# Designed miniproteins, single chains, continued (5), part 84

Each design is a single chain, and the fold is of that chain. pLDDT is the mean over its residues in the fold that is shown.

## One batch from the design tools (miniprotein)

Design m19082
Fold by ESMFold2-Fast:
Structure m19082 (fold): chain A 69 residues (1-69)
Amino acid sequence: AGAALVRAVLRANPEGAQLYRDLDPAGDGVLDPGRVRLVMEALSRSAALRGVELPSEEEFAALLREVLA
């Protein structure tokens, strides 16, 4: 549920491409863990994700690459 919901929210967000560029400006597929954590914290405050168990930072980084790359 959590990973699928995060994936859906990322796909529905028109700012997703900019978010990905902010996390991986070099385009090398390596995301800054501190920035990934900040994005996860921002998403956890979303009403759509309230009470949802978010994936780990590693799983979230993989979801970002899958959806926004």
Scores: mean pLDDT 62

Design m19083
Fold by ESMFold2-Fast:
Structure m19083 (fold): chain A 64 residues (1-64)
Amino acid sequence: EIAALAPLLSDADPAVRLEAVRRLGELGKDPANREAVRAALAPALSDASPEVRAEAIKALGSMA
């Protein structure tokens, strides 16, 4: 569920944030979830971890 994953993007552990981005990306493959997933992923584009930012960019690109 998108609502359950969004708080994980603020987790202190970058591995947890990375997993949340990956799961949101999978949910975003369903067109019904695309807008909500895009909104939820927006903060991850400015994340402190380069790996989290790269995964967020990839997830958003795969939803085109």
Scores: mean pLDDT 80

Design m19084
Fold by ESMFold2-Fast:
Structure m19084 (fold): chain A 86 residues (1-86)
Amino acid sequence: MKKTKTFTYETKEEVKKITLTFPAGDAPVGWKATLKLTVEANGKKVESEEQTGIVREGPTLLTATVEMEAKKGDIVKATGELRLEE
């Protein structure tokens, strides 16, 4: 199963890192969750390393981070892709 979440926003201050947290909460316990973050800003596209976790009882949150510089007023598009495997 694959879930995709996209956010587009204007930066209100200078940033050097973009972080996305994605809940894996609807997957059965014991399934493998893998999160990848893609960020686009100022004509640049950067992908995170894959973050992997095992779904457990209660909230399972995965966090991915990308290093990318954006200045105040820049438009940032962040896309998180979550893969869920038995």
Scores: mean pLDDT 78

Design m19085
Fold by ESMFold2-Fast:
Structure m19085 (fold): chain A 69 residues (1-69)
Amino acid sequence: MLEAEVELALTEMILGIGKFLYEQGKKDAAIEAFNLAIKRAKELMERYPEVKEEAQRIIKDAENLLKKI
């Protein structure tokens, strides 16, 4: 299913960008990226139940990273 695969990949990229921004000391931008990844992952769980497990992992990772900021 192309749409779910593309959206999941884009959400993973946003999480990765957030990690990079955090490592560069850009806390505000990192927070925005992590919150965007969580929002998109939640939307994915609602629209595409088949990627629910992967989306939940993104949410957990982003929430754990937000605690470090």
Scores: mean pLDDT 85

Design m19086
Fold by ESMFold2-Fast:
Structure m19086 (fold): chain A 72 residues (1-72)
Amino acid sequence: EKEKALEEIRRLLDEVVAALAAGDWAAAEAAAAEAQKLIDELAAKYPDDEELKEEALEIVGEAQRRAAAVLA
């Protein structure tokens, strides 16, 4: 379940970056909201899972770097 959730978060954040690159702010906002919902659900379900937290932070950080590049 954790692996599937992390993969879905990656997919949604890829959608955010693609939407931002296309100038589709509404699509980017919708995908970002879904990703955040999954991140919050994982954090609530597994608050003591430090490895899961590190993996999620890496995924988010990479997406943020990509988003910054397309918005520059």
Scores: mean pLDDT 80

Design m19087
Fold by ESMFold2-Fast:
Structure m19087 (fold): chain A 60 residues (1-60)
Amino acid sequence: MFTTKIEVPSEEKAKELAERINKEFPDVKATAEGKTLTLESDGDVRRHIAAALRAIGESL
């Protein structure tokens, strides 16, 4: 299992990114809690890294 936590500028941004990641990476579970975005996956580490990089890029 892979887990990544990302701090984002706003709670709204966290929710937007969670929805986007869940749509683009259905094998990755994205959860927004306040300003924290949590990404969890049990599969391909490359897919997990791609989802994390996508979230970080969109948070800038």
Scores: mean pLDDT 79

Design m19088
Fold by ESMFold2-Fast:
Structure m19088 (fold): chain A 58 residues (1-58)
Amino acid sequence: LLKEVEELIKELLKDDPEIYEKMLEAVRKDNLSEEQLKELKEILQSLLEARKKIEEKK
């Protein structure tokens, strides 16, 4: 689950590497609960879907 969240963060924030690194550090350091990781995963997936729509428009 944590690794899945990390991969979603990496994909979503690939254009913003500084934010990506800070977010990864926060997720790893806090050792988020399973519930928190699931919620974060859902949020990240929603954002990634929205971003795909933008990418299709170029």
Scores: mean pLDDT 73

Design m19089
Fold by ESMFold2-Fast:
Structure m19089 (fold): chain A 98 residues (1-98)
Amino acid sequence: MIEELKKKAEEGDAEAALRLGVYYFNQGKYDEAIKWFEKALEIDPNNAEAWLLLGLAYFKKGDYEKAIEYFRKAIEVSTSPFVKSLAERLLKKAEEKL
């Protein structure tokens, strides 16, 4: 599965890149997760979920300033009320850490 996701992501599949990022995120490998979320966003810059997950990865690393930046981007590009509400809540939590 993971090898297949890597091949698809390398071939320009934004969904595969996003899933691979989530895989590394769940292992606590935030630097690896960030690389794959950034690749997903290079392919599809309007993916609000990818911006949200990128922000979460930076939040987990303690980089609250970058987390805030990416949560704001998730809010900006989101067409989903649920993703927007979640991003707004996470933005507030990141701001409280500064």
Scores: mean pLDDT 87

Design m19090
Fold by ESMFold2-Fast:
Structure m19090 (fold): chain A 90 residues (1-90)
Amino acid sequence: AEEIVENHENNPEFVRGLALTLRKQGRLDEAIELLEALIKKYPDDSGAYFELGKVYEDQGRLEKAIEYYKKAIELEPNNERAKEALEKLL
């Protein structure tokens, strides 16, 4: 049942990990594409919004990074990583 419940394209944790790797490699557009696809499937995934915020921060698009960090906090008010990231930009 692993292939059914943990398919790579439908595993949000795995997809976020791939986006993190792409971001660290400077492949920012690919990370955005991957995270946008994830958000379409899982619109309540706070972690996906948080990672998208980090990608925009790495692009120097701080206003977009702030927007996505706020969305992550809105979906999960106890997301301390998103709160810390937002605090650093304000």
Scores: mean pLDDT 79

Design m19091
Fold by ESMFold2-Fast:
Structure m19091 (fold): chain A 96 residues (1-96)
Amino acid sequence: SLEEELERRLKENPDDVEALIRLAFYYLQKGEYDKAIEYAERALKIDPNNADALTILGLAYLKKGKVDEAIKYFEEAVKINPDNVFAKRLLEKAKK
């Protein structure tokens, strides 16, 4: 499965940011928000300006009802990548 493949990649290379982001998004889609947060936070420790990790954290916190935390992460994601229309739309929705 995709989950098993990505977990194997991380066993071989714990700093594989792409694998961390893909696992975070996989768990986000599954509704496993705490796992999504864990993997996205690991990605941010390696790459603090990773807009995808920030966007996933924002979405996970929004789904947990933590609107202020979600807004903070979306604002950081937009600041890092102003051309990311998806992150901009999420920020607009979270502020309403």
Scores: mean pLDDT 87

Design m19092
Fold by ESMFold2-Fast:
Structure m19092 (fold): chain A 100 residues (1-100)
Amino acid sequence: SEDIELLEKAIEILEKARDNLSVETFQKAIEEVDKLLEEAKKRGASPLVIATLEAVRDNLREALEILQKNPDSPEAVKRARFLIDEALALAYMTLYLLKK
């Protein structure tokens, strides 16, 4: 149940980032996921949930780097979207496994 809540919060953060593909939005999303990771570790969340949140953070960091280097590039925006979509798919997959 607590593991489920952490993943649902991560999904909400990712959906907000997906709707607003800006450097500022990604920086905020990374800060929010970092806080979720700190909470997960303090609560002793499952290794699967921790690994999922770390992968989500890694994708957000990569997307931020791409957007910062190429802010006006349509290709950079598409890559950032793909990284968000991958992170969302992973989070939903982990959530599905926990609800079994």
Scores: mean pLDDT 88

Design m19093
Fold by ESMFold2-Fast:
Structure m19093 (fold): chain A 81 residues (1-81)
Amino acid sequence: SAEVEELLREAEKKLQQAIDALNQGKYDEAIKLAQEAIKLAREARRLAEKEGDRKSAFEAGILEGLAGIVLGLAKLLKSKE
């Protein structure tokens, strides 16, 4: 659906912003953006699953996983500063 597509696009945008913040050493910003990406990806997956859109549900799962990795890395790097 258009709603799932919009949520996926916003999740991808937040994930890219989180990666950019991480690369700049802005760990608090990266943590916040990664958490926002996870929330959007989870909502996209929930809606896609409800609609029977298996492809979008799978894509949302990948985005959630990648955002989780970025979140973990940002927290780890922040703890060492």
Scores: mean pLDDT 90

Design m19094
Fold by ESMFold2-Fast:
Structure m19094 (fold): chain A 73 residues (1-73)
Amino acid sequence: AAAAILAAGDAGDPAHVEPLIEALRDPDPAVRLAAAVALGKIGHPAAIEPLREATADPDPEVRVAAVYALEKI
């Protein structure tokens, strides 16, 4: 049980997820796009709310990436 939680935590470690969540607020849309894609690949539930906000992003590619990432979580 604890070992399974630890293994799942390594896939979505907050130390890896938090910088990507901050990158979703970067002034560069290319950085926000990369962050949304990376968060979708990691699949951590802490990313759900930030990705939901990113679906309202002014850049259409960032919005599409955020929707796709949410589908994977």
Scores: mean pLDDT 72

Design m19095
Fold by ESMFold2-Fast:
Structure m19095 (fold): chain A 64 residues (1-64)
Amino acid sequence: MEAEFRAFGDEVLARVEAGEISVQEAVDRLLAYLSTLSEEDQRRLAPLVAGYALRAVAATIEVP
C-alpha cells in the first residue's frame, strides 16, 4: 500500500514539474487516491500526502 502510494505520488509530482497539471489537480488526485483506502490506511498515509502537496507547491515556486 505505502509503496504503491509513493509511486502514485511520485508520478503526480512529475506531472506538476512537467507543467502538465496544476498543484490543485495534483492535490485533488492525491486526495482521490486516499479516499479509496480504509480509514486506517488514510491515517497512515496522511503525512505522505502532506509531504507530496508541499513538494508540488515548491516545484511551482520561482526561486530568485
Scores: mean pLDDT 77

Design m19096
Fold by ESMFold2-Fast:
Structure m19096 (fold): chain A 76 residues (1-76)
Amino acid sequence: RREAVAEELEERILRLEPEAKELTELVDKKGAENLSEEEKKKIEEILKEIKEIEERVKTELTEEDKERLAERVEAA
């Protein structure tokens, strides 16, 4: 069942990565202080999701599963 966990986390990361990249570029262009309340909330939601994924990767996956996950995310 660990493989199913890895696949679930992979899909969650792939869904979040383009949004996280877009927001990182937005912060770089506007500065964190110039973000709207909606943009700040979106960043908080994405950071919360990333932390949840990181914790699950740390607790539920082996080192090899983590390497495979990183490779798949990078390939996407």
Scores: mean pLDDT 73

Design m19097
Fold by ESMFold2-Fast:
Structure m19097 (fold): chain A 58 residues (1-58)
Amino acid sequence: MEPTPEELQRAKLVYEAVEKGLTVEQVAERFGITPEEVERLIELYRKLKEAGIEPPKP
């Protein structure tokens, strides 16, 4: 899977929101996406972290 830089940033923001204590439903509402998409982005970011792939720091 070859995610775009924009999708990587979105996955990181979604993951951080869940880590901050928001539920999947709350994150879905905040980002205007479905709960299923939130779960997909969380799994995407987890897999990227396991592979050591992260976007460059500003």
Scores: mean pLDDT 75

Design m19098
Fold by ESMFold2-Fast:
Structure m19098 (fold): chain A 66 residues (1-66)
Amino acid sequence: MEEEKERIIEDLAEELRVLETSDDPNVQIAARLRIIGLLWEAEIRGYSEDEIEKIVQEAKERAKAR
């Protein structure tokens, strides 16, 4: 469902921004763990590897936005 996909993309983008902007190693580790959790959620929800790859690409583009 697109609404759920949108939430995952936004959550991934937020965690990717944290990784890019934070100098705190503990914050970076927490963000990486949350990213792993979001990717597992996408798999459990039935998104294919190709769909997850597109979700990650969209999240990266949104993370680069000012």
Scores: mean pLDDT 80

Design m19099
Fold by ESMFold2-Fast:
Structure m19099 (fold): chain A 95 residues (1-95)
Amino acid sequence: MEKELEGEVLDSLGRMFAEIGRRYYKQGDYEAAAESYEKAIELFEKAKELGNPEALRNLAEALRLLAEVYRKMGDEEKAREAEERARELEEEAAE
């Protein structure tokens, strides 16, 4: 019960930071967008550990968005790493 509520709060905070990241991305502030998505990813990882059922999907989505940001910054290696991590999580969800 307590862990479930904590997971919901962390997932909600993660979504907030992902939305902030989307706003910065639209403004062309890719460094601020990356920082916001990285914070969202940290929060979604904690929510996933607490068993939040939405966190895995939100984590994979945030990783794909972070990969887009890294490509805009010219960091293809970090972009590939983020996409591969998202793919691994999507495969975990399919098992």
Scores: mean pLDDT 85

Design m19100
Fold by ESMFold2-Fast:
Structure m19100 (fold): chain A 56 residues (1-56)
Amino acid sequence: MPIDQEEVDESLGLMRLGSARATGFDADELLELAEEEEKKGMTETAERLREEARRL
């Protein structure tokens, strides 16, 4: 139950979401990025990227 892990994951998720919006990633690019994060075991970050892709 590492709180540090949750904060790190949240920061990474927000950074990815902010970068995607700021740099003009489209939904397809966000979905591909989410798949790569899932391959790394970053499931929570992948889900956040998919949600942002759906919001674009």
Scores: mean pLDDT 65

Design m19101
Fold by ESMFold2-Fast:
Parts: sequence; structure tokens; C-alpha cells
Structure m19101 (fold): chain A 67 residues (1-67)
Amino acid sequence: MEELKKELLKLIGEILRIIGEIFDLEQQIEKNKEDEKLVKELKEKIKELEKKKEELKKKMEELDKKL
């Protein structure tokens, strides 16, 4: 039980970190709207982070089912 809780907390921590990174990238897009090349690069990075976030959420759901 305790080991599963530690793993769950680690996954939550990683998800929160990714959410923070996405937020920072969205703020950079807002500040640099006229730089089309930079906006495109930042949007691509956000898509990769969103995929990683979904993978971590699935791992959390699997751990929750094992409780």
C-alpha cells in the first residue's frame, strides 16, 4: 500500500510539472504572437507534453485500479 502511494505521488508530481511547462509555453506564445515560427515550435512542444501528460494519467488510472 505505502509503495503504491509513493508511486502515485511521483506520477502526480510529474503531471503537475508538465502542466506547469505547458502553462509557461502558452504564456510565451501569448507574448510572441507575431513570431509565427516561434509560435509553431512552441505549439509542437505543447503537443508532445500533452501526450506525455496523457500517458502519465493512464498510469495513474492503472495504479488506482490495483488499490
Scores: mean pLDDT 81

Design m19102
Fold by ESMFold2-Fast:
Structure m19102 (fold): chain A 83 residues (1-83)
Amino acid sequence: ELKKKAEELLKRAEIHLKGARYYLDVGDFDKAIEYARNAIELAKQALELAEKSGDKELVNRAKQIIDEATEILKEAERLKKES
C-alpha cells in the first residue's frame, strides 16, 4: 500500500532529520550534510508516494521535512566554508 510505504519512508526521513540537527548543533558539519541529504532523499521518495495516495497530511509532512532538511544542509555547508 502506497500510504504505508510513504509513512515508513517519512519515519526514516525524520530520524535522519534529527541526526542532521544534532550534528549541526555539535559542529560536525560533514555528518550534518550527510544526514540532511539522506533526509531530503527519503522525504522526496515519500512525497511521490504520498501524492499518488492522495494523502494531503503525508504530502505536507514530506514537504516540511524537505524544507527543514534543506535549511540545515545550507547552514551546514555555509558553516563548513567559514570554518
Scores: mean pLDDT 89

Design m19103
Fold by ESMFold2-Fast:
Structure m19103 (fold): chain A 87 residues (1-87)
Amino acid sequence: KAEELLEEGLKLLGQEKYEEAIKKFEEAIKLAKEDSEIRVEALTYLGLALAKLEKLEEARKYLEEALKLNPDSEKAKQALALVEQME
């Protein structure tokens, strides 16, 4: 389920296994409801994992998608600010 894939991705992200984390977040996004909190979180952490791999333009696009779904997401706002500082 989407929540389980998000949790697996977060564990991999904490282990600095960014490529594996990205795969789990992408799978979570595919299973999550279009405007769900799980989708917003998966998009946010996908963006952060992409930023760790220096794929900053891709990271920005996914974080902007997360903010379009939830403009009040503090995690997505903070993640986008970090990516913009790295550019």
Scores: mean pLDDT 85

Design m19104
Fold by ESMFold2-Fast:
Structure m19104 (fold): chain A 96 residues (1-96)
Amino acid sequence: MSQEEFDAEVERGIEDIVAAVAKLAMEKGDYESAVEFLERAIEKFPDSAELYTLLGEAYYKLGEYEKAIEWFQKALDIDPSNERAKKLLEEAKKKL
């Protein structure tokens, strides 16, 4: 494994842990804490459609539907095939 490949695998592992921590906060109803955590996480992982999708979902749970839509759109800009972001985007639009 090259250093570049090793660093990429470590980065993916950290991203998975970050996503798991955010999901756990949301399961506990700590949506505001999840938003703060995810906003910091996306600065380090700006190409993570999963983290953008989770941030949108956290805003959706807070009733911030317009912000949720913006974050789901950003997730789809990164990964247009993300089924979860597509479904949540449609659900958020129905709330407006």
Scores: mean pLDDT 81

Design m19105
Fold by ESMFold2-Fast:
Structure m19105 (fold): chain A 72 residues (1-72)
Amino acid sequence: MPVTTDSEALRKLVRDLEAKARDPTASVAELQRVAEQAERLAESARKMGDPELAEEARRVAELARQAAARKE
């Protein structure tokens, strides 16, 4: 497919969100926002036909939600 640049941008965003989800100084509100952004990236990746990236983004969303729950 001719749009390789968008796939690279999405992969970079997923990696950035994973780093934020693993940040021990992140607040519960920040982690909830990371989870929401990761879910949106998962939907975008699936629409682009990249199910592997969509699954990675969903894992990041779950990591952020679990980290938020542990801070409560």
Scores: mean pLDDT 78

Design m19106
Fold by ESMFold2-Fast:
Structure m19106 (fold): chain A 75 residues (1-75)
Amino acid sequence: SSRLERIVRAVAEATGLSREQAREIVELLKELYERDPDPSRAAFLAAEVRERFADRLPLERAGAAAEIAMRLLLG
């Protein structure tokens, strides 16, 4: 999807992550949200991304990427 590719690019540019790392986060959040679509879960999903990527990414960067990705996926 061209929309998905634009979201991946925006997340990567805003956070300094590689496009592959940004894509992993965007795809994960899309999958998790589609399983249980509840806007109140945004903070929970950001925390899940931080936890899952804790061994590969700084928590602050993973969290920022998740927040940006969720905003763009829901907007």
Scores: mean pLDDT 80

Design m19107
Fold by ESMFold2-Fast:
Structure m19107 (fold): chain A 62 residues (1-62)
Amino acid sequence: MDDEKRKKALEEAVKTIEELVKQGKSLADAQREVRQRLAPDVGGSEAMEIADEAAKEVEKKL
């Protein structure tokens, strides 16, 4: 995957997790949702890594 696509996916994942948490979902549920959304586009392994990184970024702001 090119670095530009990964960076955009990570930024969108962070925003999506923040929105889901604001809607009352747990951080774990939001991370799982983002991982499932990303997997068809980036593959399961990269989706897991991006979702985990995004969840950690959101957790630092809580």
Scores: mean pLDDT 79

Design m19108
Fold by ESMFold2-Fast:
Structure m19108 (fold): chain A 56 residues (1-56)
Amino acid sequence: SMAAEIEAALARLEAERHLSPEQRENVRRALEIAAEQGVDLATVERTILAATAPAA
C-alpha cells in the first residue's frame, strides 16, 4: 500500500539522517503530498537525502 511505502521511505530517511521531530513531521507531510500527486517516492527520498546531507 502507499501508506506502507511512505512509512518505509520515512524509516530509511530517519536511519540515514539526524532529523528533529519537526523535520520528521515535515518529511512525512512531503511524502504524503507527493504520493497524492503521483510523484515517485524514490525521487522525493533522494531529494530529501541530498537536502539533509551532513557536513562531512
Scores: mean pLDDT 78

Design m19109
Fold by ESMFold2-Fast:
Structure m19109 (fold): chain A 80 residues (1-80)
Amino acid sequence: APSLEELLARAVEILDRLVKETGDPQLAKLRDAFRAAVEAGDVETAVLILGQVASLYEDHPLARELAAVMDEIVRRVQAA
């Protein structure tokens, strides 16, 4: 299974693709906030941001992939 760091990197990749596909400036701001939270080691804030993105784009395939990665991150944090 991927590490927590690999899961966070995958979330950044999916979020970048979603921003590029939609051109949504709100998503770009959420992506930048997510990167800042990851760099700070603030996994709780990172998960909250992913939840906001998934809620905004609930019908989008990339948002569903992002939600699945978020669930895996949460499982890793809860198991510790």
Scores: mean pLDDT 83

Design m19110
Fold by ESMFold2-Fast:
Structure m19110 (fold): chain A 62 residues (1-62)
Amino acid sequence: SEEEKRKEQAKLMEEIRENSKTELELIRLLYEFAKKFKDKEGLEIILKQAKENLGLTEEDIK
């Protein structure tokens, strides 16, 4: 039903909001921020955290 679709969409939006608070999404947001402001030191710290927590490289984050 239309009501069920709206509830599912609201749940998805809430899930996206929650995911933006996770370490994984936070790392991606910080990476974009560091690149935008050319924060070399911050970028290196973020890449280290991504590797330690998720085994991801810079190419995996981008």
Scores: mean pLDDT 73

Design m19111
Fold by ESMFold2-Fast:
Structure m19111 (fold): chain A 83 residues (1-83)
Amino acid sequence: GELIPVGVLPADAPADEAAALAARARAETGASAIRLVFHDAATGAVMEVELPASDADGVGALVATLAASNPGLAEVRLYAVLP
């Protein structure tokens, strides 16, 4: 499917902000999934995770959990995954 950029959040952003972006992406694009791209500034590693676009709260919870577990994370990028 096509990837549409939705937003970029600092890794310490509130979980509800990430959830709100995911919900907006679904409403505006009809996305089936949200792709999260995390960049670890300390290691240069890139982690990618997809969640169903219907699980906006899950997106918020995952961002908060990964940021807490990976202090080198600077930002998370959100993409809408079209069907």
Scores: mean pLDDT 80

Design m19112
Fold by ESMFold2-Fast:
Structure m19112 (fold): chain A 95 residues (1-95)
Amino acid sequence: MSEKELEIEVTLAMALLSLSVLKRYSENKEVSELAGKAADLVAKAAASKDKEEALKLLEEAIKLVEEALKLAETEEEKKLLEQAKKEIEKAKELL
């Protein structure tokens, strides 16, 4: 595994962790559902062998995270969503 490939994998895993926490523990059902959909897209991007497909999936995940940020009521939810967005954007730059 190249150093770049490892950094992408770690970055996407961190985004997935933040989104999975929100899916499981958010008291806002809409935030939970959007985080879950974004997590599924991040997981598909990580599994994709096609760079163009991975980029498209990550862009869609960012849109869902941005929608969830508009609905987030707690500072903890906002922080996790902002962290997930930054990690997804970092992974896109590394691809």
Scores: mean pLDDT 86

Design m19113
Fold by ESMFold2-Fast:
Structure m19113 (fold): chain A 101 residues (1-101)
Amino acid sequence: GDPELEALARRLREELAKLLGAPAAEAVAAAREALREALPGAELSERTEADGDYEVHTITARLGDLEVTVTLGVLDGRLVAAAVEVRRDGEVVGAAVDARP
């Protein structure tokens, strides 16, 4: 593990935890801004998929060899779960997950 990247994952997770219960659009927009602030100049990509009654939003920020992925679980239009994963050269170097829905 990289202590600075582990700290980054924890800080992003703590910010996303404050959004639990927020409308999906608000949570996605806030997560996008948090990634832009954490990794200035990173390329952002987003994916949304349905999983039963859940809607899963994945936002990935890439900067060189560094990749930060935020996964947001939405139920009934509101954020119920959030996870952050940090990878360097394809290896997981930091991860933080909120309580399950």
Scores: mean pLDDT 81

Design m19114
Fold by ESMFold2-Fast:
Structure m19114 (fold): chain A 65 residues (1-65)
Amino acid sequence: YLEKALEAAKKGDYGTASSYANQAYAAGDVEAALEGFEAALETAEKLGDERGAEVARLQIEALKK
């Protein structure tokens, strides 16, 4: 899941990156989910999508506890 999330983020598809990160979390891999959401956040910020970036930040904060 993480590898696919990072590949999606590199292509500018932060929605798909977030989807794969969420799938990693559902599979119990919290660290892979965190890295995937961080990649999605960086991509959303580069594209100027403030709402997408905010959603990714909230997911990251929830997982870092």
Scores: mean pLDDT 77

Design m19115
Fold by ESMFold2-Fast:
Structure m19115 (fold): chain A 88 residues (1-88)
Amino acid sequence: SHMEKKTLEEFEQLKKEALKAIHEDLGKGVRLYLKTIEVIKKLSKEKQQSLMDKVENEFMKAYEEYLSRTDEEEQEKKKEEILREENE
């Protein structure tokens, strides 16, 4: 459908932006990741499963890379920023 094509294009754009953002601003990267997940939920059940697995794997890899490069203090600060956004 036309709606599904538009949703897939939005998903790919958000995924690309989120993966880039994780290395520059973790809070922004996580917010874009959550928005990517919400876009996936608008698709058919079949598309949701395949895209969810794909995006989760790509984000897990990028997040592990971020954690390997940052100290514990920086990680704690970014965690606080993310939690603050969720509570608003």
Scores: mean pLDDT 76

Design m19116
Fold by ESMFold2-Fast:
Structure m19116 (fold): chain A 75 residues (1-75)
Amino acid sequence: NDVVLELVERAIRSLVPDPKVAEEINEEMRKVAQEESFEKALDVAKQRMIEAGVDEGRANALRESALALAKTLEK
């Protein structure tokens, strides 16, 4: 799921106005993906985006799109 994580990182950089906050979210997401699971990493990214002021609907849409894409790529 590294390809999907890269796409999510780019989306987070686009949606989060502060580049430093965007990178902090991406770093935490990558850490959770390594230590726990891809699904938990997406949950953490979503919550951190909402806390950073991203619309909840947009954060949810990104999470659902990432999960759907990951499932398609795994076959």
Scores: mean pLDDT 84

Design m19117
Fold by ESMFold2-Fast:
Structure m19117 (fold): chain A 66 residues (1-66)
Amino acid sequence: SALEQALELMGQAGEAKRAGDYDTAIALLEEAIALLEKSDDPASRSLREEAQRDLAYVKELKAAAE
């Protein structure tokens, strides 16, 4: 499902973030958000909000490292 695929992408983004690979983390989170935007159910909405918060945080980490 799109939900399961988004969760996998968010997990991979977390691993990329821990490795300091912020560009990969951003790309994976943006892909997860795009998948979750295809569905308007409460579970997809909650995960999308989480992915959006994670994306904002990774972008701040990247800015601070530059």
Scores: mean pLDDT 87

